# Designed miniproteins, single chains, continued (4): the designs that were tried, part 32

Each design is a single chain, and the fold is of that chain. pLDDT is the mean over its residues in the fold that is shown.

## One batch from the design tools (miniprotein)

Design m13156
Fold by ESMFold2-Fast:
Structure m13156 (fold): chain A 110 residues (1-110)
Amino acid sequence: DPVLTMPESVEAKLGESVTLTVTGTPEILQNQPVNWYKQKEGQPRELLIKDNSQLAPGVPSRISGSVSGTSASLTIKNLKKEDEATYYVSALYKGKTVFSPGTKLTVKDE
């Protein structure tokens, strides 16, 4: 039973910061690293963060990852329209890769 939970959607304003959080059991989040992905409509999933906090090549430094207890977070500073996407987490559970349901991020001008 994959037990990664995220909000279905988050709205934030252009130029502000947003933090997306996934929660799970200790067996998923405390013993294994998580990876963060961005998926835009009609495009493949793009790796953003590897092993909790390592930026993937080409990912801007305004994006960061962190982990605390049974939660992992992705922070995006200085939000841009290009950040509108669905964000996913992968984790290892009982030797298998599991994915979160995903959070849709909407970036609003006002």
Scores: mean pLDDT 83

Design m13157
Fold by ESMFold2-Fast:
Structure m13157 (fold): chain A 58 residues (1-58)
Amino acid sequence: EKIKEEIEKLVKELAELLDRSEEDIRTYIENYKKEKNLSDEEVKEKLEELIKKAKQLL
């Protein structure tokens, strides 16, 4: 599924930017998704937002 592949790519990018494990980022996002009842598309948007913010801190 293309959206799930895109999410995994974003998880890896965010993990690298924050110097965190992919597992930690994946766990955080999955918990956030369950807590806020988000769709896969909303999860992707959230990850893109976090990546943008992380890049601004550099």
Scores: mean pLDDT 81

Design m13158
Fold by ESMFold2-Fast:
Structure m13158 (fold): chain A 71 residues (1-71)
Amino acid sequence: SEAEELRKKGEEAYKAGNYKEAGEYYKKAAEASKDPAEQAEYYRKAAAAYAKAGNLKEAGEAAEKAIEAAK
């Protein structure tokens, strides 16, 4: 699926140390997913990646979206 392809790109970017790019791909994967549990997982991954990049605002936004998707 599109969400799975975007998740793989996020994982590849994360492994390369490109944490901001990883966060962007994980966020897009969450947006492309129709499963709330999968959306929550990808938003959590985006939050972690953004935090490692020092992008604390984006990390907080992604964390909030993860909580919302898990409800």
Scores: mean pLDDT 87

Design m13159
Fold by ESMFold2-Fast:
Structure m13159 (fold): chain A 70 residues (1-70)
Amino acid sequence: MLSKEELEREIRRALVDIAAGIYKSAGYSPEAVDRAREEALRRLDEDPNASIQELVDYLKREIERREAEL
């Protein structure tokens, strides 16, 4: 079994995946969303204590940046 800390981190990872899926369903570019998701998950790997709020805010910012470049 994962530790409680690892379980909470995996839950945050899953929530990032859910948020990314919602953005794609809302009509955002799948490529922009997928790249933003990769960056948000990388941030979680670099800072395992990153809150879901921080990760979702980062995801949103990266999606907006990448869509502006399309």
Scores: mean pLDDT 80

Design m13160
Fold by ESMFold2-Fast:
Structure m13160 (fold): chain A 55 residues (1-55)
Amino acid sequence: MPSLAELLEMVNSLSEEDKEKARKIVQEILKKKGEATPENLREALTEALKKLGVL
């Protein structure tokens, strides 16, 4: 599993459209978890990238 830094780099390498999609997915997951902790961010980023077919 990639580190948080690697996940952020993967998101930053996406097109602007896919970055916006990833942000929406991350925001939805963080709303469900209630807090933007590093662990929650890592899980949210991983899920977003999987949904976009990057992971």
Scores: mean pLDDT 78

Design m13161
Fold by ESMFold2-Fast:
Structure m13161 (fold): chain A 80 residues (1-80)
Amino acid sequence: ARAEAEALIAQAQALIQQVLDNRLPPAQIQQVMAQVYQLMSQAAALLMSSPSQDDHQRAAELEAWFIEQAKQMQALIDEL
């Protein structure tokens, strides 16, 4: 549950870190963001399936984080 969701979040963060340094071309950045969205969706589903309010709060934090990362990635694509 929580640990599994956090592992997926860590994978998503690692993928984003690879593109933040302009290490990937725009097409690959788009592919990475698709993978990040999939990982985020899986993590959010796990957190929301939990009876814990703390896990639901974490899902909300994950949503806010993803919106910010998507905005940054779009700016990066526009810069390249």
Scores: mean pLDDT 76

Design m13162
Fold by ESMFold2-Fast:
Structure m13162 (fold): chain A 102 residues (1-102)
Amino acid sequence: SKEEAEKKLKELTKKLEEAKNSEEVTEVIREIALEFIYPYLEKKEELPDHVAKGLLELIEVGLKSKKEFVRKAAKELLEYLVKEFPKQFSEPAKKLLEELEK
């Protein structure tokens, strides 16, 4: 459900922030891909709006992290989402990356 998805994305955001190493970050990214990306990619469907929004919020937190390995993983996830779902992520990604160059 939408409420369960929103709750899970917030839990994954917290796990990303609390990750102690690149291996823990990779496990979080893998869980995101399996639960929120691959099901829609397989069906050739756009992500639901609440999932796209939750992923952007998670990525913004990751990109602003003090941990380099978290920032790297968040950037790679963002680039992947721009490639697979350009209509939903191209403009938000450009805005987020421009904010980080300041």
Scores: mean pLDDT 86

Design m13163
Fold by ESMFold2-Fast:
Structure m13163 (fold): chain A 104 residues (1-104)
Amino acid sequence: DLEARREHVRAVSLHALRLVSEIGKKRAEKIAPLGPGYFEGERAMDELMAGLRLTPETLEAIRRIEEALAKVDVDASEEELHQRMVELLEELYPEELRLLLELR
């Protein structure tokens, strides 16, 4: 089912973006207090994710991405975390990323 697969990859991608934001926030909190605007952006992401259907396959993929991102150096920038996330998505879903690009 192509539509179910697209929704799966979309859900995993959105959760990966949220994980990168969460890790970046934890690192930033060690350097300086975060402003209200940062938390407003996170709330918008949480609302988007609350509407997603999470299958066991989606949850397992998110867990793998979370585990891999947790292994990235603590001193890595948010840009480096984003780059690692993209690499992980390409490794896990090369064909699905190609299909998503075809929808442009």
Scores: mean pLDDT 58

Design m13164
Fold by ESMFold2-Fast:
Structure m13164 (fold): chain A 65 residues (1-65)
Amino acid sequence: TPEIKEVWGEILKLVKELYEEGKLSKEQLEELDKKAREAGAIKDEEERLKALKELLEEIKKLKEE
C-alpha cells in the first residue's frame, strides 16, 4: 500500500520536526501516539488511509502554532 506508506512517512516527518522544535507537549505527543495506534489498528485499508490522512491534517494544524 504505497499511499499508506507515504502518509505514514509524512506523519513521522512532521511529528519529528515538531518534537525537535519543542512545539509538542507531553500530552500532545501522547494523544498523537494514541491516535496513530488507533488508525494503524483499523483492518480496512481504505478506512485506515482515511484515518491516517485525518491525523496528518491535525498534525499540520499544530504546525501553524
Scores: mean pLDDT 78

Design m13165
Fold by ESMFold2-Fast:
Structure m13165 (fold): chain A 61 residues (1-61)
Amino acid sequence: DEEKAQLEETIENLKRGLAFLEKMKERGDFEGGGVRWTKERLDAAIKVVEEQIKKLEEALK
């Protein structure tokens, strides 16, 4: 089903984004696009992505 395949691809992309954010957090503060990413901002972004992955995985079941 095309919708299921799109959902699975979205989940995979979010998981890759989560892994990237976790690596950024381990390396400390990052600057990109005129915005400084502090540990606190990265922690907030990680939590948002984790919650989105969880919701999409529940929708896939």
Scores: mean pLDDT 76

Design m13166
Fold by ESMFold2-Fast:
Structure m13166 (fold): chain A 75 residues (1-75)
Amino acid sequence: MWKELRKKAAEAYEKQKYEEAVRLYEEAYKATPESNLKERAFILLELSLLYDLLGKYEEAEKLTEEARELLKKAA
């Protein structure tokens, strides 16, 4: 399920439907198992890029730091 949500989010991003892409990545994050730290981190990085595109730089920075924490735990 989460893989399909992430795919739909990427398709929305390619079509410049950024608000829809954010919603789908958020759903993908919630559907991803907590043990999948690396996959969760990558979804947060994708959300961060979308927030940058929307001009929400503080939110983007926060998501990037959360992703870095998950990647450190996954290593």
Scores: mean pLDDT 83

Design m13167
Fold by ESMFold2-Fast:
Structure m13167 (fold): chain A 88 residues (1-88)
Amino acid sequence: MFEGLITVRELEPGVVFIDFLFVNPKYRGKGIGKKLLDEAFEKAKEMGAKKVYTIASSEEERKLLESFGFKKVAETEHPGDYLYEKEL
């Protein structure tokens, strides 16, 4: 049984980036994304991070991240792609 996957990468000491978040469509709406994000935040804290970053490329993804306490901090080189940040 595979509910989802989150990939967390340390770019520099204390700077953690969420590269990828996938929730299996079969299990969407069951809080899997929140569970994976909560696990990623705990891992980032263990790595000494005070903040985590990710890129949002769609309106749905932006709304999801904002619902979990992320804030838009910059627009990227690609129109519609935004850098999001969360305080830990």
Scores: mean pLDDT 75

Design m13168
Fold by ESMFold2-Fast:
Structure m13168 (fold): chain A 58 residues (1-58)
Amino acid sequence: SSQQQQNIQKAQDLQQSSQVAQEMGKKLEEAGNTELGQKAFNASQQYSSQSQSLLSSV
């Protein structure tokens, strides 16, 4: 269905956002920005969880 296709696409976008946030978190920690790095890692986990939730609803 159209809704299932939209959920799959959104889940893929969320997985990509999760990876970008994870990579940003590592760079921020290397630069000494531990607080921002932690926020980026938290955002990465949230995106990953939302992606899995959407895929489980398909």
Scores: mean pLDDT 86

Design m13169
Fold by ESMFold2-Fast:
Formats: C-alpha cells, structure tokens, sequence
Structure m13169 (fold): chain A 63 residues (1-63)
C-alpha cells in the first residue's frame, strides 16, 4: 500500500489548480512517508517557489 504515491498525485492536482499551499502540504506529507519520492520532492520545491519561499525550495531540491 503506497499512501505516499496517493499524496503525491493529490499534490500534483492541487498544483495544477493553483492551490500552492495545499500542494506543498500534500507533497510534505508524501515525503514524510517516503523520503525518496523524487516526484514529491520536485513538486514540493515547485510549490514553495510559487509561494515565494525560494530558500526552502532550494533546500528541498538539494536534499
């Protein structure tokens, strides 16, 4: 059962809808369950960039 994958897909959907805060939360939850989820990490970085949190996005991308 891969709940992390479900959270990552939900985050991608919210990102497409322009809900950057919601997307960041879903991607963060996915990473808490699976820290090696590259899709969730990239999505979180993108959502943070859209929110103007450039330093946090840089940290997430760096791993």
Amino acid sequence: MERASELTEEGKRLLEEGDYEGAAKKFSEALSLDPEDEDARRGLAEALEKLGKHEEAKEVRRQ
Scores: mean pLDDT 80

Design m13170
Fold by ESMFold2-Fast:
Structure m13170 (fold): chain A 61 residues (1-61)
Amino acid sequence: SDKVEEFARRVLETVRELKREGKSPEEISRAVEKLRKENPEIENLDLMREMVRLVREERRS
């Protein structure tokens, strides 16, 4: 759970940073794919669930 949360936060931070820098959707996708390859123990479904939870939490704050 802690590892999934850390990784989800890192993915969201990376996406937001690259969007702020004006990177293309292709470049953002490649960066996320690189992070995924560096963290193969984290299942895609667990990552997606945690990302959704974090985004909803931010919208309530």
Scores: mean pLDDT 81

Design m13171
Fold by ESMFold2-Fast:
Structure m13171 (fold): chain A 66 residues (1-66)
Amino acid sequence: MELKEKLIELLDNDPRIPQSVKEKIKAKIDSLTDEQLEELINALNSDPTDEEAREKLGKLFKEILE
């Protein structure tokens, strides 16, 4: 429960993510594992210049949205 709330907060506060993507992730949030929630939270909290974290976030979004 807490992990889902934290992810929603981070998604809503990230101006780099389109609103449509935020809504799609939120729609699938109940299907995500705790591990996936933690990985998304960690990637969203990473430094914007961290290329590895940005690539990981992109891969996680593709996995969730496909």
Scores: mean pLDDT 75

Design m13172
Fold by ESMFold2-Fast:
Structure m13172 (fold): chain A 62 residues (1-62)
Amino acid sequence: MDKRRQEALEIGNGLQKIRDEARAAGLSAQEILDRMNAYFKEWAKKNNAKSTGAALAAPERA
């Protein structure tokens, strides 16, 4: 069991779903790209927030 492997699959599935939904909605290539970039941005923010959040979860003031 590997967390990195699961994250990679989740990203791939998420991107595929976004592209399928955008294509079904008749969005342009630019709009599809924008949605994918937004997804990556949010995913990166969550990962950074997890690392930083773990450090901030403990109120360490000393």
Scores: mean pLDDT 67

Design m13173
Fold by ESMFold2-Fast:
Order: C-alpha cells, then sequence, then structure tokens
Structure m13173 (fold): chain A 62 residues (1-62)
C-alpha cells in the first residue's frame, strides 16, 4: 500500500540522516587521506538521501 511504502521510505531516510550525522562528527576529527575518504562517503550518503526524497515525492497521495 502507499502507506506502507511511505513508512518504509521515511525509515530509510531517517537511517541515512543518522549515518550522515555520525559521518560529519568523524569528519571534524579527520585529516589528510582519511578526511578525503570520509568526504567521498558523505557524498554517497547525500546522493542516496536525494534518491529517497525523489521516491517520496513520487508516491501517490494517501
Amino acid sequence: SARERLLRLIGEILDIIGDIIELERKLKKAEGEELEELKEELKKLEEKLKALRAELAALPEP
């Protein structure tokens, strides 16, 4: 159902937001090569979040 898909997407979005927050905390302490690797991971998480937001916007109204 649309409601079940909505709840799944919200859960996935919240999980990714949590991952981004944790990664941003690590970024504040990282330097050199580790900093660049973590920046790349952050970019991937932001791209996943963008995709999930697009899926959410495409759902029919409940």
Scores: mean pLDDT 82

Design m13174
Fold by ESMFold2-Fast:
Structure m13174 (fold): chain A 82 residues (1-82)
Amino acid sequence: TRRELVRRGAELYIKGLEAYEKGDYETAYRLFTEAARLFEQAGGPVAAAEALRKAAEAAKKLGDDETAAALQARADELRAAA
């Protein structure tokens, strides 16, 4: 259900924040991108944009500036649509 997708997305987003705080940027990136996918499936563009923005921050920490820029642009598009 939409409610279950939101719940799972939020759970993964929180785990991503914990991984980011510990310096585990690869795990944070995976968790944030999966959270964004679930939020998009739930029809929540604002939540998806926030998760993609955090994924972009994790990508920057991994030295992947191109992926970070692409994710930030996607997040900005979703925020504009909300």
Scores: mean pLDDT 89

Design m13175
Fold by ESMFold2-Fast:
Structure m13175 (fold): chain A 87 residues (1-87)
Amino acid sequence: MLEKAEELLREAERHLALGEEARRQGDLEAAREHYRRARELARRALEYALEAMREAETLEELLRAIGLALRAIGLIFDAELGLRELE
């Protein structure tokens, strides 16, 4: 759960960065595709983080899962803001 959430977050962060670069290059279609992908991956990461919170056996695991959930929420907002700017 935690490892899967982290992997999805890294992929979401990569797509967010690619979306920002595409926007800088004026490729608004590519930017939209990357922002949508980042949002999808971050939403999936949030689901895994919430599951990890439910399955946490220690306080350390719970805090790690909470941290991943917060990162996922931040990425969702960043991706949605990017999409809003391209509207």
Scores: mean pLDDT 88

Design m13176
Fold by ESMFold2-Fast:
Structure m13176 (fold): chain A 66 residues (1-66)
Amino acid sequence: SSLKLKELTDETSRALEQGPELGKEVARRLAERYAKESTPEEAEVFRGAEKSINAALDAREAKLRA
């Protein structure tokens, strides 16, 4: 699971270089894929990572607009 979590964060970081919307989309797709391949408990880790990424990007956008 640590390898999948690292891949989720690495791929999302790469996508973020092209913009926050692509970053969110990549995080969503990988979290959904890995959650389906994991136990229910492990799936919560991937869903939590997606939620944290979305929250961080939303907070950054709010600060840039302030």
Scores: mean pLDDT 80

Design m13177
Fold by ESMFold2-Fast:
Structure m13177 (fold): chain A 55 residues (1-55)
Amino acid sequence: SREKAYEAAKALVEEKGRITPEEIEEIAREFGISVETARREALAAFEEVVRRKLE
């Protein structure tokens, strides 16, 4: 699901401070979503982590 993909991307960004194209492709494959959808979820996760640091 998209929610699970978002949580996976968020965990990677929180742990490593980054997410790679290869990790996005792996998330897409694992959760049965498109790479484009996984990329959008990764962007949302990155924005949330950055927002938390600015608050």
Scores: mean pLDDT 82

Design m13178
Fold by ESMFold2-Fast:
Structure m13178 (fold): chain A 103 residues (1-103)
Amino acid sequence: GNALALLSLGEYDEAIEEAKKDIEKDPKNAYAYNELGEVYYKQGKYEKALEYYQKAIELDPKFGRAYANLAKVYKAQGKYEEADEYLKKAKELGYTEDVKKVE
């Protein structure tokens, strides 16, 4: 769900609870961990975003979007070398969206 992109702070709390419910139903749901990471990234909570994106790729090592999202966090932290490596990995895994938004 890309529905998190424009949420207010109160709506972020609801989005976090929904993703947590998805994880409770299926603890191997890599998508739900990626959604949690996106919410924390939108809040500027980069350490939490990294934790959840890494959990998503541990559960699904082919989840190209989660690698692109990791790159986005590293770029926001000024860690351009790490960002480039994760963007390359996302592309190798077939993530075909325009990743220049995180470059």
Scores: mean pLDDT 79

Design m13180
Fold by ESMFold2-Fast:
Structure m13180 (fold): chain A 56 residues (1-56)
Amino acid sequence: AVVVQPSHVDALAKALAGDPALVARLQRPGESLRETAARLMREDPALAAELLARAA
């Protein structure tokens, strides 16, 4: 489980920016990377935790 905090959203957005294949799969039209990160933490916390672990 990952505690959702602004710093975690920023870290996840940075991790997504480094992986364009994930951005292509996860980002919705008109959505920023921070919005995608926040949504991902709500909808798929396991994947969010994995991406945060890779970014650390």
Scores: mean pLDDT 74

Design m13181
Fold by ESMFold2-Fast:
Structure m13181 (fold): chain A 60 residues (1-60)
Amino acid sequence: MKVLVRLAAGVTEEKREAAKLSPEEDKVIEELRENGMAVVDESLARRLEKKGLVHIIRPV
């Protein structure tokens, strides 16, 4: 299932580096910095939300 996500407030490059992201996770953060929102797999979105990097807005 896919969900709409946005960047959490105050996510800096240093927080991103500290989170030890996989290449898959890192690409999502890059897309969010370019476009403001992204549609991603729910399991990936939940991992990023747990790290404090994104907010899940709604399922799509």
Scores: mean pLDDT 78

Design m13182
Fold by ESMFold2-Fast:
Structure m13182 (fold): chain A 70 residues (1-70)
Amino acid sequence: MSLEELEALLEGFLANEEAIREEMRRLAPELSDEELDELHEKMVEQARRALEAARAGDLEAAIRYALEAA
């Protein structure tokens, strides 16, 4: 995966973060809203850090944060 491909994927994730949160509820109905919100917030925060690192040209940091977002 190239740095540009990773950046595009992270931008797509962040642009759809609300829809992703709704899908998390559907896929994990056993989790509480509070647990899903915490997981979603963590994923979004890590994705933002990964995108910032990718834009700064730090591929290693970008990959590390992207893996934490997954």
Scores: mean pLDDT 77

Design m13183
Fold by ESMFold2-Fast:
Structure m13183 (fold): chain A 65 residues (1-65)
Amino acid sequence: SSGFESLYRLAMEKAKELNDEETLKKIEQIIDEYRKTGNERMARMQLAFLIQELEKKRKELEKKK
């Protein structure tokens, strides 16, 4: 669905902006699991959690100058 694709793109963009290679690998693992299971709900939930963690990392970096 377009909503899922937008969420995936957002997660990838945020991880790339932070140069967070570990999170980029986690996003790819979530997509690979989705391709195997077809469980879009689980994949969306996991991507949303990673987006929240990336936003938290960004805010902490801003606090440190």
Scores: mean pLDDT 82

Design m13184
Fold by ESMFold2-Fast:
Structure m13184 (fold): chain A 87 residues (1-87)
Amino acid sequence: MYLDLGEGEAYKIIGLNEIPALNTKVVTVLIDGEEKKVAFVLAGTDISGLDKSDYHAILYVDEKTFNSIKVGDIITIPKEPGVYDVT
């Protein structure tokens, strides 16, 4: 994989919704005082059912990372909106 994500910033997860059919956890974080959604997707999942404009970022993650995500956790998110592979 070749992907320069630059320096990410740390944000606290204040909300979590699961979409089991898409192997996805949607977290809510505050970025510059606004609620933003970030989608964490298990590597290898088809995301054609997700609208990228609904999310600040979509992150492909490994199973260990995916299973560890919960409300109250601090996560590093890329500063720029986009789709990222962080497995």
Scores: mean pLDDT 76

Design m13185
Fold by ESMFold2-Fast:
Structure m13185 (fold): chain A 67 residues (1-67)
Amino acid sequence: MAASPEERGRLVTRVSTIAQQLIDLGGDPQEAQRLIDEAVRAGGAGDRERLERVLREAQQRLQQQQS
């Protein structure tokens, strides 16, 4: 199933929100920016599978940063 532009935008926004939470919790800003950049590239390419993988990676990093 091809992701709609709106759906891709929502996924990119979720990654960006998690990346900001990582920074707020004292995480590495460079890693957070890398996640955002990867999500933006995947979203622009219409690659939903890659975008969902980046989202999962961001969520896992957030869980690891939370004690």
Scores: mean pLDDT 79

Design m13186
Fold by ESMFold2-Fast:
Structure m13186 (fold): chain A 73 residues (1-73)
Amino acid sequence: MEERLREFLLEALSRASEEEREQFRRDVERAEAELDRVAAEVAEREGPEAAEAVRREARLRIELAREALEEVE
């Protein structure tokens, strides 16, 4: 899963314009900033285990996105 997502991101970013890469960077930063709020909402609704799963998945995706951006740039 992770390797396939990384490959997809690398292909997409390598074909993207500099403006599109900059927008993607902003999207990743926004997702990271919102992570705590989203996880807190999940914890209230579904409990701490569900919140931890959301945090884990989001952190994985954010890290893969950052790695792909660094590798392409």
Scores: mean pLDDT 78

Design m13187
Fold by ESMFold2-Fast:
Structure m13187 (fold): chain A 58 residues (1-58)
Amino acid sequence: GLLEDAEGVLKGAQEALKNGDKAAAMAARSEAERLLEVATGEARELAQKGLEIGKQAE
């Protein structure tokens, strides 16, 4: 579901930041932007955090 997808994106962004993986960070950012088009509530908050971390990891 959207919550699981958003949690996955956040985890992916955190791992990308930890590993210095710019390509993974960009992928997490793109997926976060897709989720933000449809997500609301908690899923939207998690996707927004994933986007912010993805930007930091780029």
Scores: mean pLDDT 83

Design m13188
Fold by ESMFold2-Fast:
Structure m13188 (fold): chain A 61 residues (1-61)
Amino acid sequence: MLSPEQQQLIKRAQQKYGLKDDGVLDDETRQFIIDLQRMLGLPEDGVLVGVTLVHLRLLVE
């Protein structure tokens, strides 16, 4: 289960990039996370933890 912080962070990213802003890690949001991981040179696993979470927070906050 995603933490409230992770859900809010996903929702902000969804709003910023024109995705459905429901705070849910659906297929389109997961693809966005994978694209972000690719851009940053991280493993493309679509999982919003660790370094991926830190970088997403920096982009939206």
Scores: mean pLDDT 75

Design m13189
Fold by ESMFold2-Fast:
Structure m13189 (fold): chain A 62 residues (1-62)
Amino acid sequence: SDGEKSAEAAKKAAEAGDAAGAATAGYQMILSGNRPEYGRRAVEAGAAGDAEAAAEYAVLGA
């Protein structure tokens, strides 16, 4: 449930162009998601300024 909420937050951040918000959601998925490897990829994508890719990885981590 926390992973799904983090994925939803990442999607909303990506829609707003908020790469930092998407990276934060990815970090939460490292801590509480089913697939922390995708949470790490979401953080990396968000840090690179790619909010859309960060959201996609966060969804895969849920």
Scores: mean pLDDT 75

Design m13190
Fold by ESMFold2-Fast:
Structure m13190 (fold): chain A 61 residues (1-61)
Amino acid sequence: EELKKIEEDYKTALDAIDRNIEALKAQPPSPARQAALDFLEKMKEDVKKGYELIKENLKKE
């Protein structure tokens, strides 16, 4: 099923985002660090929402 590939990609994307967030948290606070953290947190939220939307779209196909 296409859902299995999407689920695998979803888990891989979340792991990559979480690793980048942890790497940024190890750096000193700066405007660039905060902007990158905000971007990654939004990306993580978008990935979760996108995964649910994709599941619905596949059912409509």
Scores: mean pLDDT 79

Design m13191
Fold by ESMFold2-Fast:
Structure m13191 (fold): chain A 60 residues (1-60)
Amino acid sequence: MQEEIDEEIKEGLFLIAVGVAKIAVRNGVSLEDAIAFVERVLKQLGLEDKLPEARAAIEA
């Protein structure tokens, strides 16, 4: 059992966060708030470098 979050789990959580943000934006949440949510998740997962990729996916 890993004491830290596995890379595969981090990737899954990244995809979930992006998906939630996309749904939120389509339902009236501002793009700014959705990106801020994803940024917080990525910082907790140590995936800050993936923020531009997440932003592009949410805007698509």
Scores: mean pLDDT 77

Design m13192
Fold by ESMFold2-Fast:
Structure m13192 (fold): chain A 68 residues (1-68)
Amino acid sequence: MKPSDEVLENVIEMDIRILKEELEKGLLSKEEARKRAEETLKNWQTKYGVPEEKIKEYEERLEKILEE
């Protein structure tokens, strides 16, 4: 089932913030953060029914966070 766009964006933004915060605090290495990002993207696609086009947009955002 596809959640409402507002709920979906809030969940995704929260997941991204948590990943970024854990990376910044040193709780995750960049390698661990990349693996978690991949798992999170897969869960958004399969569990929330996020369309692949949007998944690609979020993948780009996560890659930018991981490069910095």
Scores: mean pLDDT 75

Design m13193
Fold by ESMFold2-Fast:
Structure m13193 (fold): chain A 64 residues (1-64)
Amino acid sequence: EEDLEKGREALRAGKPEEAVKYFQKAIEKDPKNAAAWGGLSVAYEKLGKKDEALQWLKKAHENA
């Protein structure tokens, strides 16, 4: 909830490393939160880690 919102704020601020930390916290509390997995995918894409971003995108789809 709050961690998910903080992750999205970090992405908008151009801080993908900070966004990763918040999305990971959201996933630790609720591993079925598709929005958190999707946010993690976007953050990894912004970090240039395409392969990892695709793995997280698959997790988001599996939990949607």
Scores: mean pLDDT 83

